# Ledger of designs, part 11: designed miniproteins, single chains, continued (5)

Each design is a single chain, and the fold is of that chain. pLDDT is the mean over its residues in the fold that is shown.

## One batch from the design tools (miniprotein)

Design m16350
Fold by ESMFold2-Fast:
Structure m16350 (fold): chain A 74 residues (1-74)
Amino acid sequence: SAELEAMKERIRKFVESIDPSASRDEQLQLAAAEVARLLAEYEAANPDISPEEREAVLLELASEMVKAVDEKAA
């Protein structure tokens, strides 16, 4: 969805903004906090969200987070 793609873009930009001297583990911790925040915003905007949809959104955001961190480390 457009909303999910926008959240993925926000994660990518967030990871890009992390101090380049930060370790991979530090970047993952910071990005995980941002993923949790974005998921909470999505749930607030979509109060009828099913547990299955929540899990799917979380997995998509977590996947993008790991990818963005690994690409930044390369």
Scores: mean pLDDT 83

Design m16351
Fold by ESMFold2-Fast:
Structure m16351 (fold): chain A 79 residues (1-79)
Amino acid sequence: SAVDATVERIVELIKRGEEERLDERERLLYEAATSFLPAAKVAEALGVSPSTVRRMVRRIREEVPDIAMLPVKRAVEKL
């Protein structure tokens, strides 16, 4: 499904350290998964249900358990 393909692509890019290669829609889902943006606002921006965003975010978090800390880790790497 399109949902499954999108989650798989996001997870693979994160595992490669290539978050800069996320497209605009994938970036919104990444920002939801990192808790930077509320799932409800991401759902509004993407034109999907909040339940769909929460399901996708759950799958990303299952595949990348430390994702909430990832922006902090990346920021420290730049210091």
Scores: mean pLDDT 83

Design m16352
Fold by ESMFold2-Fast:
Structure m16352 (fold): chain A 89 residues (1-89)
Amino acid sequence: MERVTQMEREFISTVTRAQLIIRKLLASSDPAVAALGAQGSAQLTKLSTAIVKHLREARESTDPEQQQKHLEEVRKQLAQIDELIKQLE
C-alpha cells in the first residue's frame, strides 16, 4: 500500500507543477500563448484522468502483479506530464 501512496504524492506534486505553468500561460495577454495554455490544460486533464483510474485499480487490486501493472501505467502517464511541462516551458 505504501507504493500506491507514494505514487499519489508524486502525482499531486507533478500535477501542481503543470497547473502552475498552465495558469501562467492562460493569464497571458497574447492569445497564442493563452491558447497553448488551454491545450496544455486539456492534455493534463486527459493524463490526470488516466492516472486516477490506474491509482484506483492499484488500490483495489488484491493481486500484486495487477497492482504493479497499474503502477507502471501511472509512471508512464507521469512521464508524459513531465514531457508536457517541458513543451510548455
Scores: mean pLDDT 85

Design m16353
Fold by ESMFold2-Fast:
Structure m16353 (fold): chain A 97 residues (1-97)
Amino acid sequence: EALSDEEIEKLKKEAKEEAAELSEEDRKALAEALEEIAKNIDDFEKMGKIVAKAVEETPEASSAIVTAGKAIYNLNLQSKEKGKELAKELAEFARKL
């Protein structure tokens, strides 16, 4: 498998830490990108385009977006349900900050 559960958990933690360092506006952009990923969890190509667009439009949030996207992608390879739930969890975390 591409990443272990421990590596995914580490990326999840890193994504949350990076999100906490963002401005309120950048955290909102991160949350919106993650919510779109959750809606498109069945479409790997579309998820990649969502990440690319979010990075292009909000470069200050790029590290958090990429880290979160990598965690979600690798979890999605194991279970689409778990990938979708992680995307929702990270989006909610970013919105609550």
Scores: mean pLDDT 83

Design m16354
Fold by ESMFold2-Fast:
Structure m16354 (fold): chain A 90 residues (1-90)
Amino acid sequence: DDRSLEQLREEVARLEARIAELEKTDPYDPELAGTYIRLAEVYLQLGDREKAKEAVEKALEIIDKMKPTLSQKQYDFLKKAAEEALKALE
């Protein structure tokens, strides 16, 4: 369905724009990590497993660097979401 693929591509562009905006203000933000996880999910729906893997690895890097500053609830939420995306790549 070309319409569904177009919607996914539009979501990728929107997420990439949000990532660029967030990275300008704070390169290690919980929202930035969450946005990379969402980008990985959209790439998986598009069948782009390589880009999905890159996005989830970037999210995990951000989560690990932020671990000392994240609340336990934020850490658990982001880590679970990243692990679910990573499992979908297997």
Scores: mean pLDDT 81

Design m16355
Fold by ESMFold2-Fast:
Structure m16355 (fold): chain A 95 residues (1-95)
Amino acid sequence: LKEASETLLRAGERTEELGPLSEEEEKRIVEEAKEYLEKLLKETKGDIEELEKELKRLVEEAKRTLADPSASAEEIALLGAKIALLGNEILKLKA
């Protein structure tokens, strides 16, 4: 969770530096991240170990994307949204 939270903070900082996303772009990113989570939950049937593996994969992908100076704000924001939604779902399933 610490690595995911730190990656989310860095993603937010970078998207702010690259310029603000429009309200419509933010809405599309959130909907795409929700669709991704729904598909992942269906495929894994809520298996926490598989969800945690996917969260680690997304965090590493986000770290690589953040290290790429050509990465778009939309790409970074989408990865951040996916990490946030998946992280929250894992916490809910463990409760």
Scores: mean pLDDT 80

Design m16356
Fold by ESMFold2-Fast:
Structure m16356 (fold): chain A 76 residues (1-76)
Amino acid sequence: LTPEQEREVALAFAEIALAISKITAEKYPELKDELQQLSERYLKEVEEAVAAGDVDRAIETIRKFIRESDELVKKH
């Protein structure tokens, strides 16, 4: 993949992760505020990594977001 294509893929994964977070918030409304705050924080970090051309960091940030969202739901 070209760096441009890698950035597009990373952004697409971020959008998918945010969509999953929204669905999770609908299932667990008591976690809605925490999930929204977590989503906003990680989206910003992904956007910054993509802007810097660090696609690997963007992908790792998305993975960390998914992991922390899952842990938040499980601990509730």
Scores: mean pLDDT 75

Design m16357
Fold by ESMFold2-Fast:
Structure m16357 (fold): chain A 105 residues (1-105)
Amino acid sequence: SALRAEAEAEAGDVIVLDAPAFPSDAASEALGDLLLSMRTMDEASFRALLDELRAAGYMDITITGGTHSLAGPRSAEGDALVARARAAFAADNPADLHLVIKLET
């Protein structure tokens, strides 16, 4: 899509979510929870998550209308949400997902 191409042109550092691109409700919910957890996740934990998602092939997940910034300390709630997102993505076919994450730091 034009929006996806625009996000990719931004050097792959913006999150653009397109709900119809997700193979399951579980993956969509887990990503929504992940976006919320990024408000409490430290930078090291976020980068570790990105590295794991990249290694798993989740390079092209696009989220529309959302920019984010890393804020707050690491929390047990954030860790649980990250684990849930990883499990949901691992359970689904990630080849149909496109993840582009923009760091506003």
Scores: mean pLDDT 43

Design m16358
Fold by ESMFold2-Fast:
Structure m16358 (fold): chain A 81 residues (1-81)
Amino acid sequence: ATSEVKTFDNIPSNKLEDLLEKIKEAFPKSYISITSNLISIYPSDEFKIENKASPSDSYSVIAEFPPEELEKLEQIVNELS
């Protein structure tokens, strides 16, 4: 399956913890890298978070997955907005 990239902007800082927990449950084989206010999510053999976040009012997510998994992630993001 061809992977695609999607970006989700303007995630409130007070929703970040809920977002990360839902991603952990929905995508147990993903790597999450947080740098400043940018959250990058990629397929991985196991769940891992590298958190180098800076304080910010909002966060952006960049995710690379097959389209069906990106739709699932979009649903999670929309439920938190």
Scores: mean pLDDT 81

Design m16359
Fold by ESMFold2-Fast:
Structure m16359 (fold): chain A 84 residues (1-84)
Amino acid sequence: PLEVARKEIAAFEKLLATMSSEEIDRIFSRTNLGTLIQTLRATGRYDLLTKIAAKASPEVQERLLQAALKYGDKKTVDAIEKGI
């Protein structure tokens, strides 16, 4: 449900502030990016996509962009590009 997703996203946002680029790369190698993109889009958390992209390696940034093109919209792509 959407309320569970919002709670999970809020917890992740707090963790993201303390995560290194190496930790971001590790978690996003294991994450279903399509589900992440859809969840952040549904909750309006485009700002969090920008923060993730800013901390991510070029490899993870590219995977985020590919997932956004497939599962997101122009606003999703723009948010990720803003972080790069």
Scores: mean pLDDT 77

Design m16360
Fold by ESMFold2-Fast:
Structure m16360 (fold): chain A 71 residues (1-71)
Amino acid sequence: MILHFEVVTKEDPVKAALELLEKEGFKVLSVKETEPVEIEAEKDGVKYHALAASLEVNGENLVVIEARSKE
């Protein structure tokens, strides 16, 4: 399964991505601050590999997350 999330923030894109995943019920297991950012997360016993990319728009960061199930 592939899940898509987006958020617009004036804060750090990595921090915003992690906060959004936690709000959506994910437990963050590991983070690699590459481009895109690679996040290993777990929700309801299912492990996810998430990619977070950011684009600056009008002084704010548009953060897009694609979370793909590993099981």
Scores: mean pLDDT 82

Design m16361
Fold by ESMFold2-Fast:
Structure m16361 (fold): chain A 71 residues (1-71)
Amino acid sequence: SLEALREAARRALAVARELGAPESAIQALEDALTVEDPAELRLALGPVLAELVRQFPDNEALREAARLFAS
């Protein structure tokens, strides 16, 4: 659901800020929270979340968000 995707994106944004993720990734997460279409949201954040998981592989919240957006 769109609500579940937005909640996961908000949690990923908070975690990305805490971990000092690249500003480009933080901006992409912030911008995508205005997206109303679940398919567009997945296309926008899928690659961003996959890259964040590569940079922070032990972070469970980022892994769960990436999994949800890949579905």
Scores: mean pLDDT 83

Design m16362
Fold by ESMFold2-Fast:
Structure m16362 (fold): chain A 67 residues (1-67)
Amino acid sequence: LVQVGVKVGSLPAQTVNVQIENGQFILSATEAAKFSLRVGDKVTITYQGQEYDATVVEVSADKVIIK
């Protein structure tokens, strides 16, 4: 797991633990509960000092996938 900053819309950025797999950021249900994420939502991910524009592609009971 790695730490990234996640900013959703106008909400403050929060640091969360994610799994990175094939350019996707995978959040656990616990980390995702800090946000009200829906499929198609646009988010900004900050990882290793770089800012990435990404979109929520999957929301399930146990995880959220952002790409």
Scores: mean pLDDT 81

Design m16363
Fold by ESMFold2-Fast:
Structure m16363 (fold): chain A 64 residues (1-64)
Amino acid sequence: SMSADDLWKKIEEKGFISSDKDKEEVKNLLKQEKQLIDDGASKSQIQQQVSKLVGALIRSVADQ
């Protein structure tokens, strides 16, 4: 599985997020997802966190 740090590096390489505020939000959501997985959270909890991450990515693109 891809780590949160590895996934963030790929997102940063693509340059989809320009705002430092949006970059920090996405990084924090990725760290939260890793924490949920490490804590053995349910599929529903992980899916909700993924939905938040997708929403933050869409918002970051719209902010450009």
Scores: mean pLDDT 74

Design m16364
Fold by ESMFold2-Fast:
Structure m16364 (fold): chain A 97 residues (1-97)
Amino acid sequence: MELELLATHVTEEARIDVFWDPERDVLVLDVTLKDGRRYHVIVYPDGTMKVYDTDTGKVAIVYPDGTIVSDDEEVKEFVERFLPLIRELAEQARAAL
């Protein structure tokens, strides 16, 4: 699967690489935390997000209304912490397409 890199955002806590998948019409955000933990975020056109912990395979789903559904507390905590930044970067990336 060939993804197009649109942007890289670096903070003191995380590196976020923003990719475009034109075949599926989704944004893919690769979030690497300072401690080496890596999360994969798929942002759908309707604003729904699917968040994967790349080490454990655990998943959270974020609905457009902001409802978070996960059976894993660590993935849920990641989503609650980074959701505002992820949404901002996704909106900026969509506006640039």
Scores: mean pLDDT 83

Design m16365
Fold by ESMFold2-Fast:
Structure m16365 (fold): chain A 86 residues (1-86)
Amino acid sequence: MLSPVEEAERLAEEVTEELQEVIKKFEEGKLSLEELKEKVEELKKRLEELRELAKATPEVSYLVLFRLIVNEGEIFVLERKIEKLE
């Protein structure tokens, strides 16, 4: 139904929104460390799906590539925070 470009754009937006919501809930004390770890692993899987879509679809917009890089960086920072809390 969606083109590969449209699917990549949709996935990029959904992952960005979910990651920001997870960060917000964690900062507000609404997520446990265990729930945060689970959500981070789910988001990492979705980012890997986005990365594979971007590799397979050279026509993906700059915005998709930008969101991929930014979200990977945000996950990296969040994983470092998790390591300090363990």
Scores: mean pLDDT 81

Design m16366
Fold by ESMFold2-Fast:
Structure m16366 (fold): chain A 117 residues (1-117)
Amino acid sequence: SDKELLYKLIEEVKKLMEAANAGDLETARKHFKEIAKIILEIANRYLSPEGIKKVKEAIDEAMKRIEAAKTPRELVLAFEDFLNKVYEIALENNDEKAARIIDKIMLYFIIVRTQLE
């Protein structure tokens, strides 16, 4: 269900942010890989073949940036840019369900980020 995918994404985002906040970039990268798998599952369910291709390209770009990140800040910014890109792809495909799932994840990410003040 959409809620099950959303809850899985929220849990993985939480784990990524906790690892990044602890300075554990390797653990944060592992959780990003799980997030990417779930996002690709959402894309395969709801997006067109062109949309799926764009999501795969966004994952590849984000993976390179996240692997190159030397600080938690760089990793978190790469992840934020990735979420924004996937949200744009979902909107371009006119799929409100995929866009809604990603929007809720982005909102959760912002809330967790602000709690780290």
Scores: mean pLDDT 82

Design m16367
Fold by ESMFold2-Fast:
Structure m16367 (fold): chain A 94 residues (1-94)
Amino acid sequence: MAAAEEIRRRVEEMLEKGYVPSEEEIEEAIRTIAEKFLAAVAGDEAAREAVIEALAILATRILLLLKEGKEEEAREIERRLFEAMAPAVEAARA
């Protein structure tokens, strides 16, 4: 709940500033989430901050793509994130 509100606020700030994430920033954000997710849920505050920022970057790009009618490109970012996260999710369950 609190994390979702923090992400929403950051997305609103990014949109207000006219920030458009580049493909390189999207790739970096996905990598950051995949690498730091387990540490973030384990209570690492620096990892949590990095994951929230990365999620806000991805959400901002997805919203901009959806606004332009580029649903397939938005779904591709979601799929890349899901695939990158799969090992972390499996590790958390094991």
Scores: mean pLDDT 81

Design m16368
Fold by ESMFold2-Fast:
Structure m16368 (fold): chain A 72 residues (1-72)
Amino acid sequence: MEELEAAEARLRASVAAVSKTLTPEQQALLQQAADYRIQLARYYAQGDQAKMAEYGAKAEALLAQMLAGMAA
């Protein structure tokens, strides 16, 4: 549990640091991806299958959107 909290804090700090070099649109997508990843990890630790499926689908849709933007 303590390791998960430290990993979440580190991920949020990394996103904030990288965000300073990105466009506002890229910052929003990166921050949203980090939030979904954190939520997935928390629900996985809780064993909440319904929430894992929900956030997994949201993360997958966001990844598809990011890849489509990079390919265009």
Scores: mean pLDDT 72

Design m16369
Fold by ESMFold2-Fast:
Structure m16369 (fold): chain A 93 residues (1-93)
Amino acid sequence: QVQVVVSGGGLFQEGSSMTLTCAASGGTATSVTWFLNGKLLVPDDRVSVSRISDQEFALQINPLESSDTGVYTCQVTFEDGSTAQASTQLTVS
């Protein structure tokens, strides 16, 4: 069974930086898609997405803004075409 775990999130100060890590297991991860409150997250000057290992992906936001508050979902697609997802809460104040 394919599995995904998101680590990071919690309480952060506006102007600080955050990294969320998405770790996949049970299959070979091929791609990741990130969502904020169910909406597709598109990388920009503050938001970057990277692959840090064969099974791990990172979402980085710097600097954090109060509008970054919400539920972050990592959806991983696996080599067999299956998907798995996990979510974490971020609050920026």
Scores: mean pLDDT 85

Design m16370
Fold by ESMFold2-Fast:
Structure m16370 (fold): chain A 92 residues (1-92)
Amino acid sequence: KEEEALEYAQKAIDAVRAGNTDEAIENVKKASDLAAELAREGDFEGVTKIAGALSEVGQEAVKQGNEDVLKAVIEASKRIRDAVTEADKKAA
């Protein structure tokens, strides 16, 4: 799951660089779905790595002036945070 999510994040970076906004957003969503699943499983190290990779997608979106991809990364980050918060409450 971690490796698969990192592959989606890399595909998102490649898509941003190619100007493929829709593909970039789709891959950001797929990576965030896996990060949320890892959070529910208690794999916070995996979640941290995926969040870092999505931050790189966000940086590339800023460089390319792609506001739609940047918005998708921000939304993905909120979703991951919510999943971590829910998992933390369940562990406490």
Scores: mean pLDDT 81

Design m16371
Fold by ESMFold2-Fast:
Structure m16371 (fold): chain A 70 residues (1-70)
Amino acid sequence: MAQEKLLQGEKLLGQAWQAALAGDDEKAKELAKEGYRLISEALGEPFDEEEAERIAKTIITAAKQQKAAA
């Protein structure tokens, strides 16, 4: 069911955020791309590789900003 793929994608994006907070940019990028892929499939949208990379960079940047704001 599409809803289950959406939930799994959201879970992966959450894991990407945790990896980014831990300083694991490589893992954060992989998890964010996979999460976006599942969400795209759940919504019936074509997978956009460029947008997936943009989302990954956004998560990593936001995590770094959160760390810098101490």
Scores: mean pLDDT 80

Design m16372
Fold by ESMFold2-Fast:
Structure m16372 (fold): chain A 87 residues (1-87)
Amino acid sequence: DLRDRAAELQARLEREGVRFEGEVELLRDEQGRPVGAEARVRGEDGSEARTVVSERGEILESRGDHPLLREVAELLARSAALSIGQR
C-alpha cells in the first residue's frame, strides 16, 4: 500500500532530519500516450536518486546514493504513474 509506505518513509525522514527536493515527469510514447513516470530527488547533502516506473507502477529502473532518497524517488514515480491510469 503506497499510503502506508509513504507514512513509514515520512517518519524515517523526520527522524533522520533528511531534507530533499524532487521532480516528477510523465513519460510518453511516440504517439504521446502516457507509459510511465520518472522521479528525480536531490538531498541537501548532494545525494541523488532516480526511479523510472511503468504505467502499471512497476519499477523499471531505480538508482540512488542515499537509501531514503531512493525510496522517495520510487514512491513519487509509482504514485505519479498510477495517477495517470486512474484520472
Scores: mean pLDDT 77

Design m16373
Fold by ESMFold2-Fast:
Structure m16373 (fold): chain A 85 residues (1-85)
Amino acid sequence: MVERLKALAEELAAAIRADDAAAVRRLLTEIILGIYELEKEGRVEEAQEVDRHFLEKTREALRTASAAVLAAMRAAVAEAKAAIE
């Protein structure tokens, strides 16, 4: 799980750079749900590792993110919240 989520974070950074809003929405939703599952299982340190890796990999790409990518990220957060509620 952890290595898969770290790989998804790298794919997300690439999708942000490519201005691929659909991929950004899908990838970020999967990452958030994966982090939630790790936390639910009591794997808090691993969830924090994935979150840190996600921030490190996306930080530079987010500096030039389009409005469409930012909207896709907000939609991903809403989708993930709906799925876990």
Scores: mean pLDDT 83

Design m16374
Fold by ESMFold2-Fast:
Structure m16374 (fold): chain A 88 residues (1-88)
Amino acid sequence: MEVEEKIEELKEVIEKLKAKLPEVEDSEALKKVGEQQIELAELMIEELEKYKDIELAEKKAEEKAKELEAKYGEELDKIAKEELEKRE
């Protein structure tokens, strides 16, 4: 099934991202980006399981991506400013 294939693909992405998070422990920015990507993929799986329609699930996930961008965007902005200060 098309929906099942997409869910399996997203689960593999989450597994790979979770495996890499300990490797980027030294980079706060990369860790935050990884956490945001995992949360977005988990939301997409939830919407796919709920609606069983890839197009509808993608539209719903896009709405939630805006909330995640607000949540993680402020943290990433702070990290970027701190890293720029360290360079000078």
Scores: mean pLDDT 72

Design m16375
Fold by ESMFold2-Fast:
Structure m16375 (fold): chain A 94 residues (1-94)
Amino acid sequence: SEVEKLREEYLKLSDEADKIFVEAMKIIDRLRKEDPEKAEQYRKKFDELLSKYYDTRAKMLEALEKGDIETAKKYLDEFKRIVEEMKKFVEELK
């Protein structure tokens, strides 16, 4: 079904985001040894991205549970954008 397909895409993006999170924390932790103030600034920026991530995830999952395919697709696209933004953030930390 379309719901099952969207759920599978969500799970793949969630797995990718988990890997990005681990990498971001590793880089920020390393930076904290050299420049703790800069590390804290990057952590706050990343926390803003995580806030968007959790908000969009909640809306996506609610739409999927209700069988609202149109709304679920809209939030899945937004979720994809947020994961891409998180990935770009990690690349800019290097």
Scores: mean pLDDT 88

Design m16376
Fold by ESMFold2-Fast:
Parts: C-alpha cells; sequence; structure tokens
Structure m16376 (fold): chain A 82 residues (1-82)
C-alpha cells in the first residue's frame, strides 16, 4: 500500500519537525507550533492505521462471507437430499 507508506513518511516528517522545535527555547509560539506538528503526525499515523485496518477487514470479511456461503450451501444440500 503506497498510500500507507506516503502517510507514514508525512507523519515522520511532522514528528521530526516537532522534535526540532522541542530543542529550541520555550516560547508560546514554538510550543504551539510543536503541538500542531505533533497533531499532524498523529493524524497521519491514525489515517495510515485506518487504511491498513480497512484493507485487512475487507480481506477477512470477503473470506468469512465465502466460508459462510459455502457452509449454507452444504447445509441446504444435506437437508434437501435424503
Amino acid sequence: MKEVEELLEKAEEYEKKAKELAALPESEEVRKQRLEYDIEAGLHYIEAAVLKLAAESEKRKLTKEEIEKRLEELEKEARERE
């Protein structure tokens, strides 16, 4: 998933910027900017995680639905035939 990789790269960039600001003298502007970068990094990490979970969920759901459908077909066949 290239989209997940791009989101993780963006998250790492913002995290790095936040760390660079944390090394500077504490001013309210620096603290606010650092918080904004931390939030941006967090949002990108969450978005990457959600996309990854969605892709895994789709794969699991499809497999589970196929299994359930096959089980239903087998049960019907067993019940309809003597």
Scores: mean pLDDT 72

Design m16377
Fold by ESMFold2-Fast:
Structure m16377 (fold): chain A 117 residues (1-117)
Amino acid sequence: SLEEEIRKRRERRHEVATLLQKAVDFLRQAGAEIVAVDPSLAPLVDRVLATFAEGVQRVVTELGNPEKAKEVLDELRKEVQALMDELSAAGTPEAAAIARRAKQEVDKLFDEAKKVL
């Protein structure tokens, strides 16, 4: 029924938003840890967090169109991966290790979000 379809769409939207919020929270915590060990990386961490927040908002606005939401999610993933690789390259070995772990956890959450879409 139309009512069941609307309910399923709301449930999928909520699940995707929850997964993306978990990714934001992981990245925010990892960013704080990176800055604590290498304060020179603060501007790059700020760029990662801003890019992620802006990209998540783009994905959320497109959740009514799964095809477009997947496209925007893939673009966001690529942007975040590139910035996380810059963090890993620019930082101390300790900062780089934190960035690599955060990248892995965010990638898992992106994969889960894409499967729900």
Scores: mean pLDDT 85

Design m16378
Fold by ESMFold2-Fast:
Structure m16378 (fold): chain A 72 residues (1-72)
Amino acid sequence: SKEEELKKINEELKKLFDEALAEKDEKRQQEIIERMGELYKEAEIKLNGASEEEAERAGRLMKDLVRQELAR
């Protein structure tokens, strides 16, 4: 179901965030953040019917929020 897919995606995003938080190599941390953005973009298109432009914006916002949280 859509709810089960959303739960799975949220669990994967949480795992990726925890990996990014623990990652000491800046390049690898950025690669994890990029994967989070792509995952979120794909979810917005497939589960929420977002346009490609809306999904790109949502993915970029997610990456910005993650970077801000990691800088705390």
Scores: mean pLDDT 84

Design m16379
Fold by ESMFold2-Fast:
Structure m16379 (fold): chain A 84 residues (1-84)
Amino acid sequence: SLEELARELERRLRAAAAELGARVSAELRYDEETGALVLRLGVLSEEDAAALRERAEAVRRELEARYPEVRLEVEVEVLPAAAP
């Protein structure tokens, strides 16, 4: 299911962030224009963002191979330290 896939993607990327020592926030959204599940990950540094993008692309390719009917997009952004 899309919900299980979304949860698996989030779990794997949170595990990757933990391995990198990075703190991450995750938000999942469905994009009606593209029909894709978009996972947005927020980190506190550009270095963590770059490392996490690399891991995210590897996970995305694995899940795309397992679920060919679903489009997955991962966005990694640097959050301001004082964001509410």
Scores: mean pLDDT 77

Design m16380
Fold by ESMFold2-Fast:
Structure m16380 (fold): chain A 64 residues (1-64)
Amino acid sequence: DEEIERAFKAFDFDGDGVLSPRELRYFLQMMGLRPSDAEVAALGRVDRERFRVLYREIRARLAA
């Protein structure tokens, strides 16, 4: 999805094609979530494909 690609690009601050735990924390906070350090660390480094799945799950939960 174009929206997911745009979001990934926005939070991929160094342009390496992977989101670090720090970048994921900012993304999750923007989505209205309050992740703990442990929760973000458990996600690890997230590539574009994994980010797409995560984004859809969060949007589905927020829409309910």
Scores: mean pLDDT 75

Design m16381
Fold by ESMFold2-Fast:
Structure m16381 (fold): chain A 94 residues (1-94)
Amino acid sequence: MSIEEKLIELLEEIRESIEKNEDTSNPDVQAALEVIDETIEKIKKGEVSPEEGVEELRRRLREIAARSSDPRLRLLFLTAAHEVEKFLRELKEE
């Protein structure tokens, strides 16, 4: 499996976890899901590299976290950003 394929699988798992466990009527949750979906599509289309996609996703998730009034959602989005960055780093070190 390519780096792109492995990263897309992780992003899809994160998306499904958020959709299943979080209130999807919440605007911050909707924004996070939209950012993840956009990142998956851009990587699939070859519009961004895995590194570029992860950097943009991390930045946008951190922006959503910073504006969120819910400390739990803030932690969730910061954790997701960290996990995606860590996953890509580990894949590149193989």
Scores: mean pLDDT 83

Design m16382
Fold by ESMFold2-Fast:
Structure m16382 (fold): chain A 67 residues (1-67)
Amino acid sequence: SEEEVRAQIVALVLAAGCSPEVAEEVARLILEGRTDLAAARLILEGGLSAETAQAIIDECEKIVKEA
């Protein structure tokens, strides 16, 4: 379900050390198909490296495809 997919994305972003606010925004952007914006938010607002942000986006894309 979309709720389960959202929860999995939020959990991944939180595990990377981001705030709940950043995690919820990233989940929303990914579910809207705005993965480039989600990566930018992870870097600019989450304080993650580009490498870490890309790894999170890649994992989130796998979760979305399997939903």
Scores: mean pLDDT 84

Design m16383
Fold by ESMFold2-Fast:
Structure m16383 (fold): chain A 77 residues (1-77)
Amino acid sequence: SAADRAWIADFLAAARAALEDMVRAGLSPEELEAAAAHLKRLATERMRARGVPEAEIAAVLAELDAMAEEALARLRA
């Protein structure tokens, strides 16, 4: 639905901002990995509660994984 697409867009924007803040704050890679895992769990639970199709959930989780990998690369390098 349009409401689900808007919620997903807002969630992804907030997740990106949170990961960028964590990199700037100098979190350890382990702390950032834990935070990313919590974001993925939260996203899955909320999207399932909204009735979002599993294929769309998988796509959102892949985008969150890409954001987390980018953030971890910046912390490790």
Scores: mean pLDDT 86

